Designed miniproteins, single chains, continued (4). Designs and how they scored, part 2

Each design is a single chain, and the fold is of that chain. pLDDT is the mean over its residues in the fold that is shown.

## One batch from the design tools (miniprotein)

Design m12040
Fold by ESMFold2-Fast:
Structure m12040 (fold): chain A 97 residues (1-97)
Amino acid sequence: SEEAKKLIEEGRDLLLEATAEVNRAKVYLKQGKYDEAIEEAKRAIELAQKTIEVFQKALSLASGTEKQLSTRLLQEANDVLEEAKKIYEEAKKKIEE
């Protein structure tokens, strides 16, 4: 459907933004900038959660190949969320150690 296609496009843009935030958080973590890593990871978590909501809506409206694509993109968004959470926990642990 046109609605599902529009949501897939919106979700893909959000997924790129979430991925960029995760990559920034990783760079800060590598540099020992733990406060900055925590803040970027928090932003990545929020953005990934929004991306998941958009892809869940797309999946509810999708059929056939769009449903398969939405399912794969939803999995990718969940992977980004889990990576952001891991960075957040690692950076937080480093401050506490």
Scores: mean pLDDT 89

Design m12041
Fold by ESMFold2-Fast:
Structure m12041 (fold): chain A 83 residues (1-83)
Amino acid sequence: MSEEELEKEVNEALALMLAELGRKALEKGDYETAIELYEKARELLEKDSPLLPEVLRNLAEAYKALGDEEKAEELLKEAEELA
């Protein structure tokens, strides 16, 4: 395994953990924490990651819950384009 391959695997694992924590924050109504966690997960994921569309959809739910419908719609469109 190269340094690049190892970094990708570590980043995907970390993104999965952050997404799980973000989901728990969403369930508790802590939408600002959910956004922060999902945005960090998004930064760690490659464009082709199967986790990215789900992260974007959950991030959209958090923005919608805070009343940012425009940002939520933008994120959902991005998720659909990657699916």
Scores: mean pLDDT 82

Design m12042
Fold by ESMFold2-Fast:
Structure m12042 (fold): chain A 95 residues (1-95)
Amino acid sequence: VTLEELEEMEKKIDNDAAKEALAAIDVYGLKFGKEEEALEKQKEIIEKVLAGELTDEDLIKLYIEIALKLAEASKFSPEQLEIVRKNIEEAAKNS
């Protein structure tokens, strides 16, 4: 999936929680050097959102899970993973 294709698909999403989830995955994926994996996961989420299969709560839970998996795949230290988890949980509370 190209960035341009994802941007076009995102324009069809009217759900703010979904937009925030996609942005969080992109940021964490890029920071952890898992850009291609992040793009594939964003595509999966966009497809499910457009199909109407996910609630706002499901989307927030899913982006936390995916972002943590991307961080773990990047072999970050336990302390770095704690920082990532805290940032994601704080973002979810404020969304």
Scores: mean pLDDT 63

Design m12043
Fold by ESMFold2-Fast:
Structure m12043 (fold): chain A 65 residues (1-65)
Amino acid sequence: MLIRADEVVRILREKLKLSDETVARVRAELAKHGRLVTPEQLVAALRAAGLSDATIAEVLRLLGV
């Protein structure tokens, strides 16, 4: 399944209420993979941006992945 990078950014801002700085880091990491990312690429980008495993799991849950 491919995930839209813009949908990930929306969830981080609107559902998880993460800071603009954290969202900007995630957006930069996702941009390395393109507009559509695999779940594996998403997890790699979120870890590279400095998110905890617990926060990554919550993002995947909210995306239905």
Scores: mean pLDDT 84

Design m12044
Fold by ESMFold2-Fast:
Structure m12044 (fold): chain A 57 residues (1-57)
Amino acid sequence: MEKAAKKAQDARTAAEALGRPDLAARARELYEQIVSGKVSAEEGLERVDEIGEELGG
């Protein structure tokens, strides 16, 4: 859980730095879903990786 939540926060920061407010919003929502338990840590990590791929290529 903590690792997935941290990665979601890191993804949001990266998205904001790259001028991608759409991805920043997705990362923020994902963080909230992870910490509220609506998304498992495993699913959270997969979704964070998808956001990371869209940010990094």
Scores: mean pLDDT 80

Design m12045
Fold by ESMFold2-Fast:
Structure m12045 (fold): chain A 55 residues (1-55)
Amino acid sequence: MLTESDIRATEELRPDASPKALEEAEKLFARNRPLDEEIALGLIALDAAVNRVVK
């Protein structure tokens, strides 16, 4: 179960995520809250982490 702290931490990563990753995450948030929300947050976090490493 995601905590508000997990959501907040992921919001700080949004500027480093690509527009494509953010669009896919928004689609997941709109569909089904428990599992799709976790997948969306993970997608933002992974994309941001990759972008930080390759920069």
Scores: mean pLDDT 68

Design m12046
Fold by ESMFold2-Fast:
Structure m12046 (fold): chain A 82 residues (1-82)
Amino acid sequence: DELVREGLRALNAGDYETAIEYYQKALELDPNNATAWRNLGEALFKQGRYEEAIAYYEKALELDPSDSVARANLEEARAKLA
């Protein structure tokens, strides 16, 4: 899962555009990677793209309903649009 690790490095550096590119590449290889969906949502949330972030957090939760981080982030993103 090298692409997710590279995405996390970019995310931690504040390079959200590069993080998104790495996570999208990871999802092209494995569309069932719940971690990549959640992290893609987080990068979009950091950019203020809340509607897109919500869609990706929901996808992460479809794949892993027990992901409490994705659930918390989803509720926070929804609050931004309320």
Scores: mean pLDDT 87

Design m12047
Fold by ESMFold2-Fast:
Structure m12047 (fold): chain A 70 residues (1-70)
Amino acid sequence: SMLVKTAEAALKAAKAGDAAAGAAGSREIMRLGQNDPELVALARRALEAALAGDAAASAKYLEQMLKIAK
């Protein structure tokens, strides 16, 4: 799944403290998952955390989203 690959890359970036790459990945997940409101909501929270510089919170939301996407 393209969405799962994008989410795994975004999670790796967030865990490494790369908030900009995490934010970009979260936006792409929102685009790819647009028909799943729960998945989009978690990706949006990951994006908001990344934009606030909270890479740890962004990673937690991305992990929750991956559990739904898999």
Scores: mean pLDDT 82

Design m12048
Fold by ESMFold2-Fast:
Structure m12048 (fold): chain A 67 residues (1-67)
Amino acid sequence: SEAEELRKRADELLEEGKRLIEEGRKLMDQGVASGDIQLLNRGIGLILRGIGLEFEAELLRKKAEEL
């Protein structure tokens, strides 16, 4: 069903989002520890991207519930 496909896609986006946030936090920690501003900024960028995917997943789940 369309609802099942939307839930599967939402789960995939949520998992990828969590992965990006974890990776970004590690890069931020490394950037802070080494004084590497570029590494810090890269980490922040990954966290923001991951948060975006989590919001997209939430929207897909809401759409699935409306079907």
Scores: mean pLDDT 89

Design m12049
Fold by ESMFold2-Fast:
Order: structure tokens, then C-alpha cells, then sequence
Structure m12049 (fold): chain A 65 residues (1-65)
């Protein structure tokens, strides 16, 4: 999954990246946003990486509609 690979490259753990991708595929962008913010809150990614992850998730979300 290209989205999972891109999210992992930003520093997100594989399990978190897979959950974000699953939420996006289901059209649940709010859950994807929540997962990214939770990772930021745990210190797994920086603010800049969280912004980029959000952009990647939203671009993929637009394709599933």
C-alpha cells in the first residue's frame, strides 16, 4: 500500500500507518486525523511530519470518493 509506505517514511509506526490507511479507505477521514494527532501527542512524529501525514491522508481520501 503506497499510503502506508509514505506514512512510514515520515516516522509513523507500521501499525499506526496501516490503521490510518484503513480509515482513509473506509472514507473515515476523522479517524485518520485522530490517529495522526495521537502519534504527534506520543512524540512519534514532529508537527511538520504530522502536517505532511495529514496531506497524504487527505489526498488519498479524495480518490476513494
Amino acid sequence: DELVEKLESLGLPREVAEKIAEAVEKGDIKTAEKLILEALGRGEISVEQAIEAGKLAYEEYKKVK
Scores: mean pLDDT 84

Design m12050
Fold by ESMFold2-Fast:
Structure m12050 (fold): chain A 60 residues (1-60)
Amino acid sequence: SPLREKGDKLSKEGLEAWQKGDYEKAAKLFKEASKLYKKAGDDKTAKSLEEESRVAEKKA
């Protein structure tokens, strides 16, 4: 699915931002990835990414 592929890319970019200490960017990227996975019907992955986004937001 093109939506899932884009979600994977954004999730990876979010992890890279997190590793660099850019928690604001990581939160936004995980949030966008979560939306794409939800549109693709993968609610489980979407919920995990939404949770990671909230953790990143708290660290920012």
Scores: mean pLDDT 87

Design m12051
Fold by ESMFold2-Fast:
Structure m12051 (fold): chain A 55 residues (1-55)
Amino acid sequence: TDVQAVADELGITPLEAEAYILHYAKGLSLEEVAKRLGISRATVERYLKRVRDAI
């Protein structure tokens, strides 16, 4: 699946969509997602909230 195309359809960034997929589809913890994407756990939480609000 093209993450960029899905992100554009939902009005979110590809990085926000990737965080959502890693946590909800792949089952990674917030800390594991944060480490994988090189961002803070607080940023992952905000990204997940933005994606949930868009769906």
Scores: mean pLDDT 79

Design m12052
Fold by ESMFold2-Fast:
Structure m12052 (fold): chain A 92 residues (1-92)
Amino acid sequence: SEAQRRAEEEARRRAEELREQNEKLILAGGYVKGETGEELEKQKDAEKLKEEADKNPEKVLKLAARAAASQYTADSLRRIGDEVQREIEERR
């Protein structure tokens, strides 16, 4: 029980770190103020992702990881997010 509480606390800490990384990924991915149509389109997409991140960070983490496959290792980010979420949900 004591050792289990430590593992759960560590899992929660990892989930928070992943959320912060996800937010940075969304902000970096096309979050550019622009005057051209292409730059404005990227800015609008970034704002939509940020709004969805506030609603469901786990779902957005998965989407952001897929979208940033060329910039980040999408599989690693998604798997870590899923693993941490499962650990949290199992204890509730």
Scores: mean pLDDT 54

Design m12053
Fold by ESMFold2-Fast:
Structure m12053 (fold): chain A 56 residues (1-56)
Amino acid sequence: SRMLELMRERAPEGSERAKKLMEELEKEKPEEPVAVQIGRVMYALALPYDEAAAEA
C-alpha cells in the first residue's frame, strides 16, 4: 500500500522504528483498522525531529 511505501521512503533506515510505533499504536487502539494505524505511523514519520532526534 502507498502508506507503507511512503513510510519506507521517509525512514528506510528507521523502518524498525516505524514498526515498533505501529505495534504500540495497535496495542493502544486495537479498535482502529490497520489503515488508520498505518496513517498515524506515517504521520509520525513525517515528523523527522521526533523520530530522528530519538534515534540520533
Scores: mean pLDDT 57

Design m12054
Fold by ESMFold2-Fast:
Structure m12054 (fold): chain A 68 residues (1-68)
Amino acid sequence: SMEFEKIYEELKKIKDPQELAKKVREILENTPGVSKERADAVAKLIESTKDPEVREKIIKGIAEFLTS
């Protein structure tokens, strides 16, 4: 969907893992039904993921979740 592509491409543009984790945390904390603990856990996962391919899969999963 266009909404999925918009979110996915926006997150993919953020190259720094710490900056990406911060952005994802902000989005998830403002998503109904997502706890602060879950948002923090996802952000920490992104921060600890050094492999760009694995990080891209995580971002894709987040975009899919947000647009479901």
Scores: mean pLDDT 82

Design m12055
Fold by ESMFold2-Fast:
Structure m12055 (fold): chain A 75 residues (1-75)
Amino acid sequence: SAEELVKIGEAFAKRGWYSLAADAYREAYKQDPSAEVLKNLIKTLKELIAKSGGPVKEKAQKLLEDAEKKLKELE
């Protein structure tokens, strides 16, 4: 369920596994679109951007822009 994916994402983020955490939050959002899940995804993507480089950082920046636009549409 989306709720289980959020818990999985939180567990990955706590370990600093931000790429896996972002994937879990993205799947949670697909199952149950909510502002709360987007906020968790945004926080995780910002951490991933800060601690990565190259192609991983570039992909995370694009995902962050998309997630922030979606959040503004919900709020």
Scores: mean pLDDT 86

Design m12056
Fold by ESMFold2-Fast:
Structure m12056 (fold): chain A 94 residues (1-94)
Amino acid sequence: SIYRDTAVRTVQVLRGYLVQLFRDQNVPQSVIDQVVLLSDQAIDAIRQGDVDTARQYLDQLLDLGLRYITDPQQRAILQQGVDNIHSLLDRMRS
């Protein structure tokens, strides 16, 4: 599915963005490891067509990201990225 493949790529891009941002901001490695784990779990759920599980991991990723990001523009980028993935997941179920 083009929507599934696009959702996976969008999570990968968002993961890369968050990992780089957190490294630049000296966020603890344990938190960066959680970003990677949650992103990989979301990708695995998307690949399996488990939309509900993918949404849960994406929401956990959003909550984690917003705890460490204080810049309004960076927070908006994270929120928009997660919202876009949820929109792609909706199209996988339609």
Scores: mean pLDDT 90

Design m12057
Fold by ESMFold2-Fast:
Structure m12057 (fold): chain A 60 residues (1-60)
Amino acid sequence: MKSELEELIKKVAERLGVSPETIRKLLEKHGLDEEEALRVLKETLEGLDLIDKREKERKE
């Protein structure tokens, strides 16, 4: 799928250092629908972006 969901799955997987398949399985295990998955993935990316910004400032 080339949906927004697939793009978010890939982005989260890259940030966490896991495969996109791992993220898909995690979403399936929790019984999330497409809207819930999109929300969780967006929140995760926002959280990771905040952490990455803080870590970069801490290392400098």
Scores: mean pLDDT 73

Design m12058
Fold by ESMFold2-Fast:
Structure m12058 (fold): chain A 79 residues (1-79)
Amino acid sequence: SAAAAREEQLRQAARDLMDAAAAEAGVDVSEKEKARLAVEMIDEIKEGKFKTRDGLKGGPSGGGAALLEQIRAILREIA
């Protein structure tokens, strides 16, 4: 279905984002941890959560950047 295809696209984007964020942060995080975080980030996005671990960073148009910063912070903490 279209909904299932969109969800799969989101999962793939989340995985790519985790890999890019870990590389940019210079941290070595296990595949298991990255997979867990990717699932958590998809759920947060689907629930319409724009709040990061540090609170709101920017307006609605800034939500993506704030989420990326949150992901990088989590990856550094796990590494």
Scores: mean pLDDT 60

Design m12059
Fold by ESMFold2-Fast:
Structure m12059 (fold): chain A 65 residues (1-65)
Amino acid sequence: MEEIERAVNWLAAATLAVSAGMKLEEVDGAIKIVGKIETDEQRKLVEEAKKYLEKMGEKVIVEEK
């Protein structure tokens, strides 16, 4: 059950990040969302992706290029 929940949260986070034109990177035990944020809609998608990663217990860093 936890494995399925983790997979669903990761898939949701990855889908949202990619939809925002962002990349997910793992650095020093944290997940980094990397990319260029040019619109409020992109920022909202990044925020939702961060929320799903945080539900998995991941530390999340947003890096704007």
Scores: mean pLDDT 78

Design m12061
Fold by ESMFold2-Fast:
Structure m12061 (fold): chain A 65 residues (1-65)
Amino acid sequence: SPGEEEPERLTRETLERARELAEEGRYEEAVRLLREGAEFFRRAGALREAERLERAAEEIEKEAE
């Protein structure tokens, strides 16, 4: 939504892209995208957004097994 704060918007867009990659079987790329995003948010102090992306990475890793 246009009213979303930038960290919330970036988190949502990153999650959507990672899910698309996972649906294509591109699990390593999806996990990498999510972990890079999580590290970016941690460095910026956006711990909630970082945690959301890490949880998504863990779920995709389970799907890749």
Scores: mean pLDDT 82

Design m12062
Fold by ESMFold2-Fast:
Structure m12062 (fold): chain A 61 residues (1-61)
Amino acid sequence: MTYLDPETAAEVLKEMGLGGADWLLENGHRLPVTFAPNPESAASAAAVAQLSALAQKKWAE
């Protein structure tokens, strides 16, 4: 299973100019990734890459 911590996801979206955490609060449920319950065991590079690709496809030019 792919896990992504919300802090990492927010940073990725902020780098893309999408407003980071604000965007995730409204649209996080539309992403095919699972937020990890513990940040220490959380973010995988694959999960971050998947989130970035989906955000770029839908919301970043």
Scores: mean pLDDT 52

Design m12063
Fold by ESMFold2-Fast:
Structure m12063 (fold): chain A 59 residues (1-59)
Amino acid sequence: STDSSVILELAEALRNGDLERALALVREHFPEEDREHWERGARLLVEGLSSAETAARLA
């Protein structure tokens, strides 16, 4: 379904630390009423994953 495809693309963008792509996907595919919630979640996850990935790559 469209929702499943969007969720997979969003998950990939988040795993790659691509906040710009993640925010673009939220803006295109999620209703405005949910946008702030998903954008905040994306930012927190990218910040958390970026920190963890940096630590893992430097170890």
Scores: mean pLDDT 72

Design m12064
Fold by ESMFold2-Fast:
Structure m12064 (fold): chain A 74 residues (1-74)
Amino acid sequence: SLQAQVDAARAELEATKARYQAEIMAAGKKFLDDLGENGLEAGLQGSEKVRALTADYNARVAALEAQIAALEAQ
């Protein structure tokens, strides 16, 4: 059923958002901890990881939202 496919895609979107938000939050905390304990160089590496995770999050969310829109347009 088309509705079941939409529901599954929406569930995947919500699970994806929760997973990436948790990972970004954890990476952000590690960035701050590393900045305080291990200095600026370690903090800069953590900052790059947060940016990479944020970019991946935005791309995956956009792809899932486009998939849902395509399913709903049927």
Scores: mean pLDDT 82

Design m12065
Fold by ESMFold2-Fast:
Structure m12065 (fold): chain A 68 residues (1-68)
Amino acid sequence: SSTVELLEQGAKAVIDRLKATGDPEAIKLAEELEEVLEKSKNKTPEEIKELVEKLQEAHDYLMEKSDA
């Protein structure tokens, strides 16, 4: 249970960071991550997997853009 809560908190932090960039691409990715996070409220293995995959995509985006 705590693992899912930490994942949700991590997703919210990433969403905030993406929105803070002011980049339209990052804002769109934040919106997509918010949609996946909302679906994860059902806490099915499939929805949690989608959340993890979207978080990985968002993390990769931030890593590529943070040094530009």
Scores: mean pLDDT 75

Design m12066
Fold by ESMFold2-Fast:
Structure m12066 (fold): chain A 73 residues (1-73)
Amino acid sequence: DEEYEKKVEELEEKAKKIVKELKEKGMEEDKAMTYAQLKLLSTKEGREVMKKSAKVSDKEIDEYIENLENELK
């Protein structure tokens, strides 16, 4: 699926950019990656890609987002 592949590439590029910017500000890589995942999963495109790639439900994505938010506290 060409559209799916393009969405994955766009999300990967956005994640890399967020992680790089946060690391340049002194954030640890693990925390920067968690923050990037949280930001992307809050978008419609990020949710669609996750549902298709991992075969997960909206409920499972919501639970994953909650877990990421707790890790950032």
Scores: mean pLDDT 78

Design m12067
Fold by ESMFold2-Fast:
Structure m12067 (fold): chain A 60 residues (1-60)
Amino acid sequence: MEEEEKKRREHYDRLIRRAAELIVQGKLTKEEGVDLLVKETGLSREEAQARLDAEIARLQ
């Protein structure tokens, strides 16, 4: 379980970081970023939003 979660987390982390950068640059809204992330990763809307928010906070 944790092994699969680690691989999944690494993959999602990269996608989330990319979306967060676009949001910080004003190229994408948070809602658009969440929708895109849900589409790409299959995460729930709430989970995607929480992870995006955390990454945005790290960046800015």
Scores: mean pLDDT 77

Design m12068
Fold by ESMFold2-Fast:
Structure m12068 (fold): chain A 85 residues (1-85)
Amino acid sequence: SEAERARKMARLALAMAEVSPDPEAAETLRRAAEGLLRIAEALAAGDEAAKAAAVAELEPVAAEAERHMLAMSEEQVKAAMELAK
């Protein structure tokens, strides 16, 4: 389901935050995870207005989080993927 996908993405973002040595990157990734969890909650509740609001709030954070994720080393990505299981 979409809610399960959003929760999986949130777990991965939190794991990436945990393995990131950059405190700014870690904070941005945690904010992205919070937004993804809000989307998952709205999806589970069937609240389309809450989902739209959560998506809009996530959009600027998602772009910054993506830049930080692309800058991560192979070792950091592997550690995050193991932690997110």
Scores: mean pLDDT 85

Design m12069
Fold by ESMFold2-Fast:
Structure m12069 (fold): chain A 67 residues (1-67)
Amino acid sequence: MEELLKELYEAGYELGRKIAKGEINSVEFNDEVEKLAAEAEAQGVDKTVARMAISMGYADAILEALR
């Protein structure tokens, strides 16, 4: 459980880095977030909890890119 939440955070962080660099657009970003949340749900993680872990990751990456 803890390991999977860490993986979701790291995946979110990578998505945040990509959108900050202009490597993906907002549609591609949202599609990848939903895909990660669905894969986590299939592994027994609550979808809301998965989305929270992912969003913490990409928020941190975007904030770092601004500084």
Scores: mean pLDDT 82

Design m12070
Fold by ESMFold2-Fast:
Structure m12070 (fold): chain A 70 residues (1-70)
Amino acid sequence: GVEVTYEEIKRAVKDLATSRKASEEVIEKSLKILEEAYEQAKKAPTITEAMKILGDAYREAVRLINEEAK
C-alpha cells in the first residue's frame, strides 16, 4: 500500500544520502519533500495517482542529493 511504498522510498533516500555524504540540510529537505508527498498521496482518489505522487517526490529527492554531490 501507500504507507509501505513511502517507508521503502524514505529508506532508499536515506541510504542514497548516506552514500553521497549529503549535508543535513539536503537530507532534511529531501525527507520533507517525501513527507509532504505522502500527505498528498493519502488524499489521492486512486492508488495510481498516489503512486505517481510518491514516485515524483522520490525523483526530486534523488535529484537534490545528486546535485549536491557534484
Scores: mean pLDDT 86

Design m12071
Fold by ESMFold2-Fast:
Structure m12071 (fold): chain A 80 residues (1-80)
Amino acid sequence: EDQLREEAEKLEKEADEIVKKYQSGEISGQEAIDKLEKIREKLLELWEKATDPELRQYLAGLIGKVESEISKIRKELAKK
């Protein structure tokens, strides 16, 4: 499904850019988490719609990657 794969690739690039902006100090950790959680929600929507096993595996990998980045940023902010 070309549209689902194209949207997934776009979301991956957006997630990478958010992480990069956080690492460079252009955005706050909370802003990065908020933006990444929205991307995760979009990826889950695509995963629910996907019927192709390879696309589903790709989406599951992206969801895991985004969740890992959110967890990493949360740990950095957990100094209270």
Scores: mean pLDDT 83

Design m12072
Fold by ESMFold2-Fast:
Structure m12072 (fold): chain A 100 residues (1-100)
Amino acid sequence: STALETVRRLAAQGRLLDAAKLAVHHFLTTGDAEAAVEMLEVVVRAARERRASPEELAQLLADTEGFLDYVRKHVPDTPEEVVERLEELRRELARLLEEA
């Protein structure tokens, strides 16, 4: 998917919030939660490697929590693996924010 390639490029450039917004937008337009989670995993890895600011980490955490809440409430057929991956990303962002 060109969306995943764009997310990787944005993340590499330090444009973490833009990359995360693209991941959520991809989900909202396609319904592909697995692809969106793969994109968010790229963003969270880049946030860790680049030592993202507390402000960026807080926004990424809020966006990830919002996505997780939406999927749990409004997309009940989402595979458990995808939900668990989102929960892991939420925990990792919370941990990074505490260490920031």
Scores: mean pLDDT 87

Design m12073
Fold by ESMFold2-Fast:
Structure m12073 (fold): chain A 58 residues (1-58)
Amino acid sequence: MEEEIAERLVDAAVLAAKEFGYTPEEAARMVRWAGEQLGLSPEVIERAAKEAADRVAA
């Protein structure tokens, strides 16, 4: 399902951001780019991007 793929993208982006010092905005951009490449719906991509940014900011 799209939601499961989005969750994995969020986890990967958060891990990369924490390890390499990316900003919340950069993590969100990673999720948007990857979600677009995978053909996820815009609604799912935006929710995942926000979640990634929030988790990196925490």
Scores: mean pLDDT 83

Design m12074
Fold by ESMFold2-Fast:
Structure m12074 (fold): chain A 102 residues (1-102)
Amino acid sequence: SISQPSSVSVKEGETVTINGTASSPASSFKWFKQKPGEKPELLIYNNSTRAPGVDSRFSASGSGTTASLTISNVKKEDEATYYVAALTDEGWIYGSGTKLSI
């Protein structure tokens, strides 16, 4: 399993960091953005690599059991639920999501 906060609140223009902690070491972390009624959008893969078309305001780091997603200069359009995924010896595991409110 992965633990992440259920919700985080930030003001427009601020920077926010969402942390995830896996129950076992991961070889790779991914981050997804999901808006209500939409399919999840891949933001980050291979711990820190942005997916094509993802804004440079999104950055990430991850190693061992820990991962973080940082969003700078937060915009109202960033309101969504953010999910971390970790590749462990048992395969991909997923966090329960962090709801970002602005």
Scores: mean pLDDT 88

Design m12075
Fold by ESMFold2-Fast:
Structure m12075 (fold): chain A 84 residues (1-84)
Amino acid sequence: MLYRPNEELMAILKESGATKEVYTIDEILGYLMKYLFDNKHFDPSDPSRVRLDERLAKVLGVEEIDLLDYDGIRERLLKAATPV
């Protein structure tokens, strides 16, 4: 299924090299992980936990995510995107 990210999420994806207007959820997750890696949001003492910048915290509605909580991350991304 394809999703259209909202304005704030789309801006973040485009900073990670995204060029399309619609994505699968797996593509959105891939660009999100690239954004987090490129912007060095990983804690060296606990690499499973990621503190989000202001823009991403606004999009996902939280200040921190657990990378092992795939279902929670997917649910938050789906709230920031519209099915097409």
Scores: mean pLDDT 76

Design m12076
Fold by ESMFold2-Fast:
Structure m12076 (fold): chain A 55 residues (1-55)
Amino acid sequence: MERREQAERAARMMARHAHERGIEVSDETLRAVAEALGVSPEYVREAYERAMREL
């Protein structure tokens, strides 16, 4: 689904930003992204964690 692909792209961008800046993306940010994209917060969190592992 397009929404899930968008969530995975957003998660990869957030992971890259967090890595480069030495910060952790907040749960509130992940939840807001999930709501905006119409996916579950758990899906965005899992995608973000997966992206962080593959970095």
Scores: mean pLDDT 78

Design m12077
Fold by ESMFold2-Fast:
Structure m12077 (fold): chain A 80 residues (1-80)
Amino acid sequence: SKEDLLAEIERIVVDMRAAYRAHRDTLSPEQAARVEAILRESQLTLTALRSDPTASREQVEAALATLQQKKAEVQAIIAG
């Protein structure tokens, strides 16, 4: 369901924030800034989708795919 997709998006955002918090003190300022930018953008996307009940399933699926890619990017920055 669309609600299940939104829950998956929320989980991804929560996971990214947890990973950032766990590694913040080991990241360079440049790495931290990159992760923070991704977290800000991802939170804005989640907030927009939650605030718009007219958002289509297709739009939510596209956002999920984007956030899955952003999670991989955060993991790569942290591993780096």
Scores: mean pLDDT 88

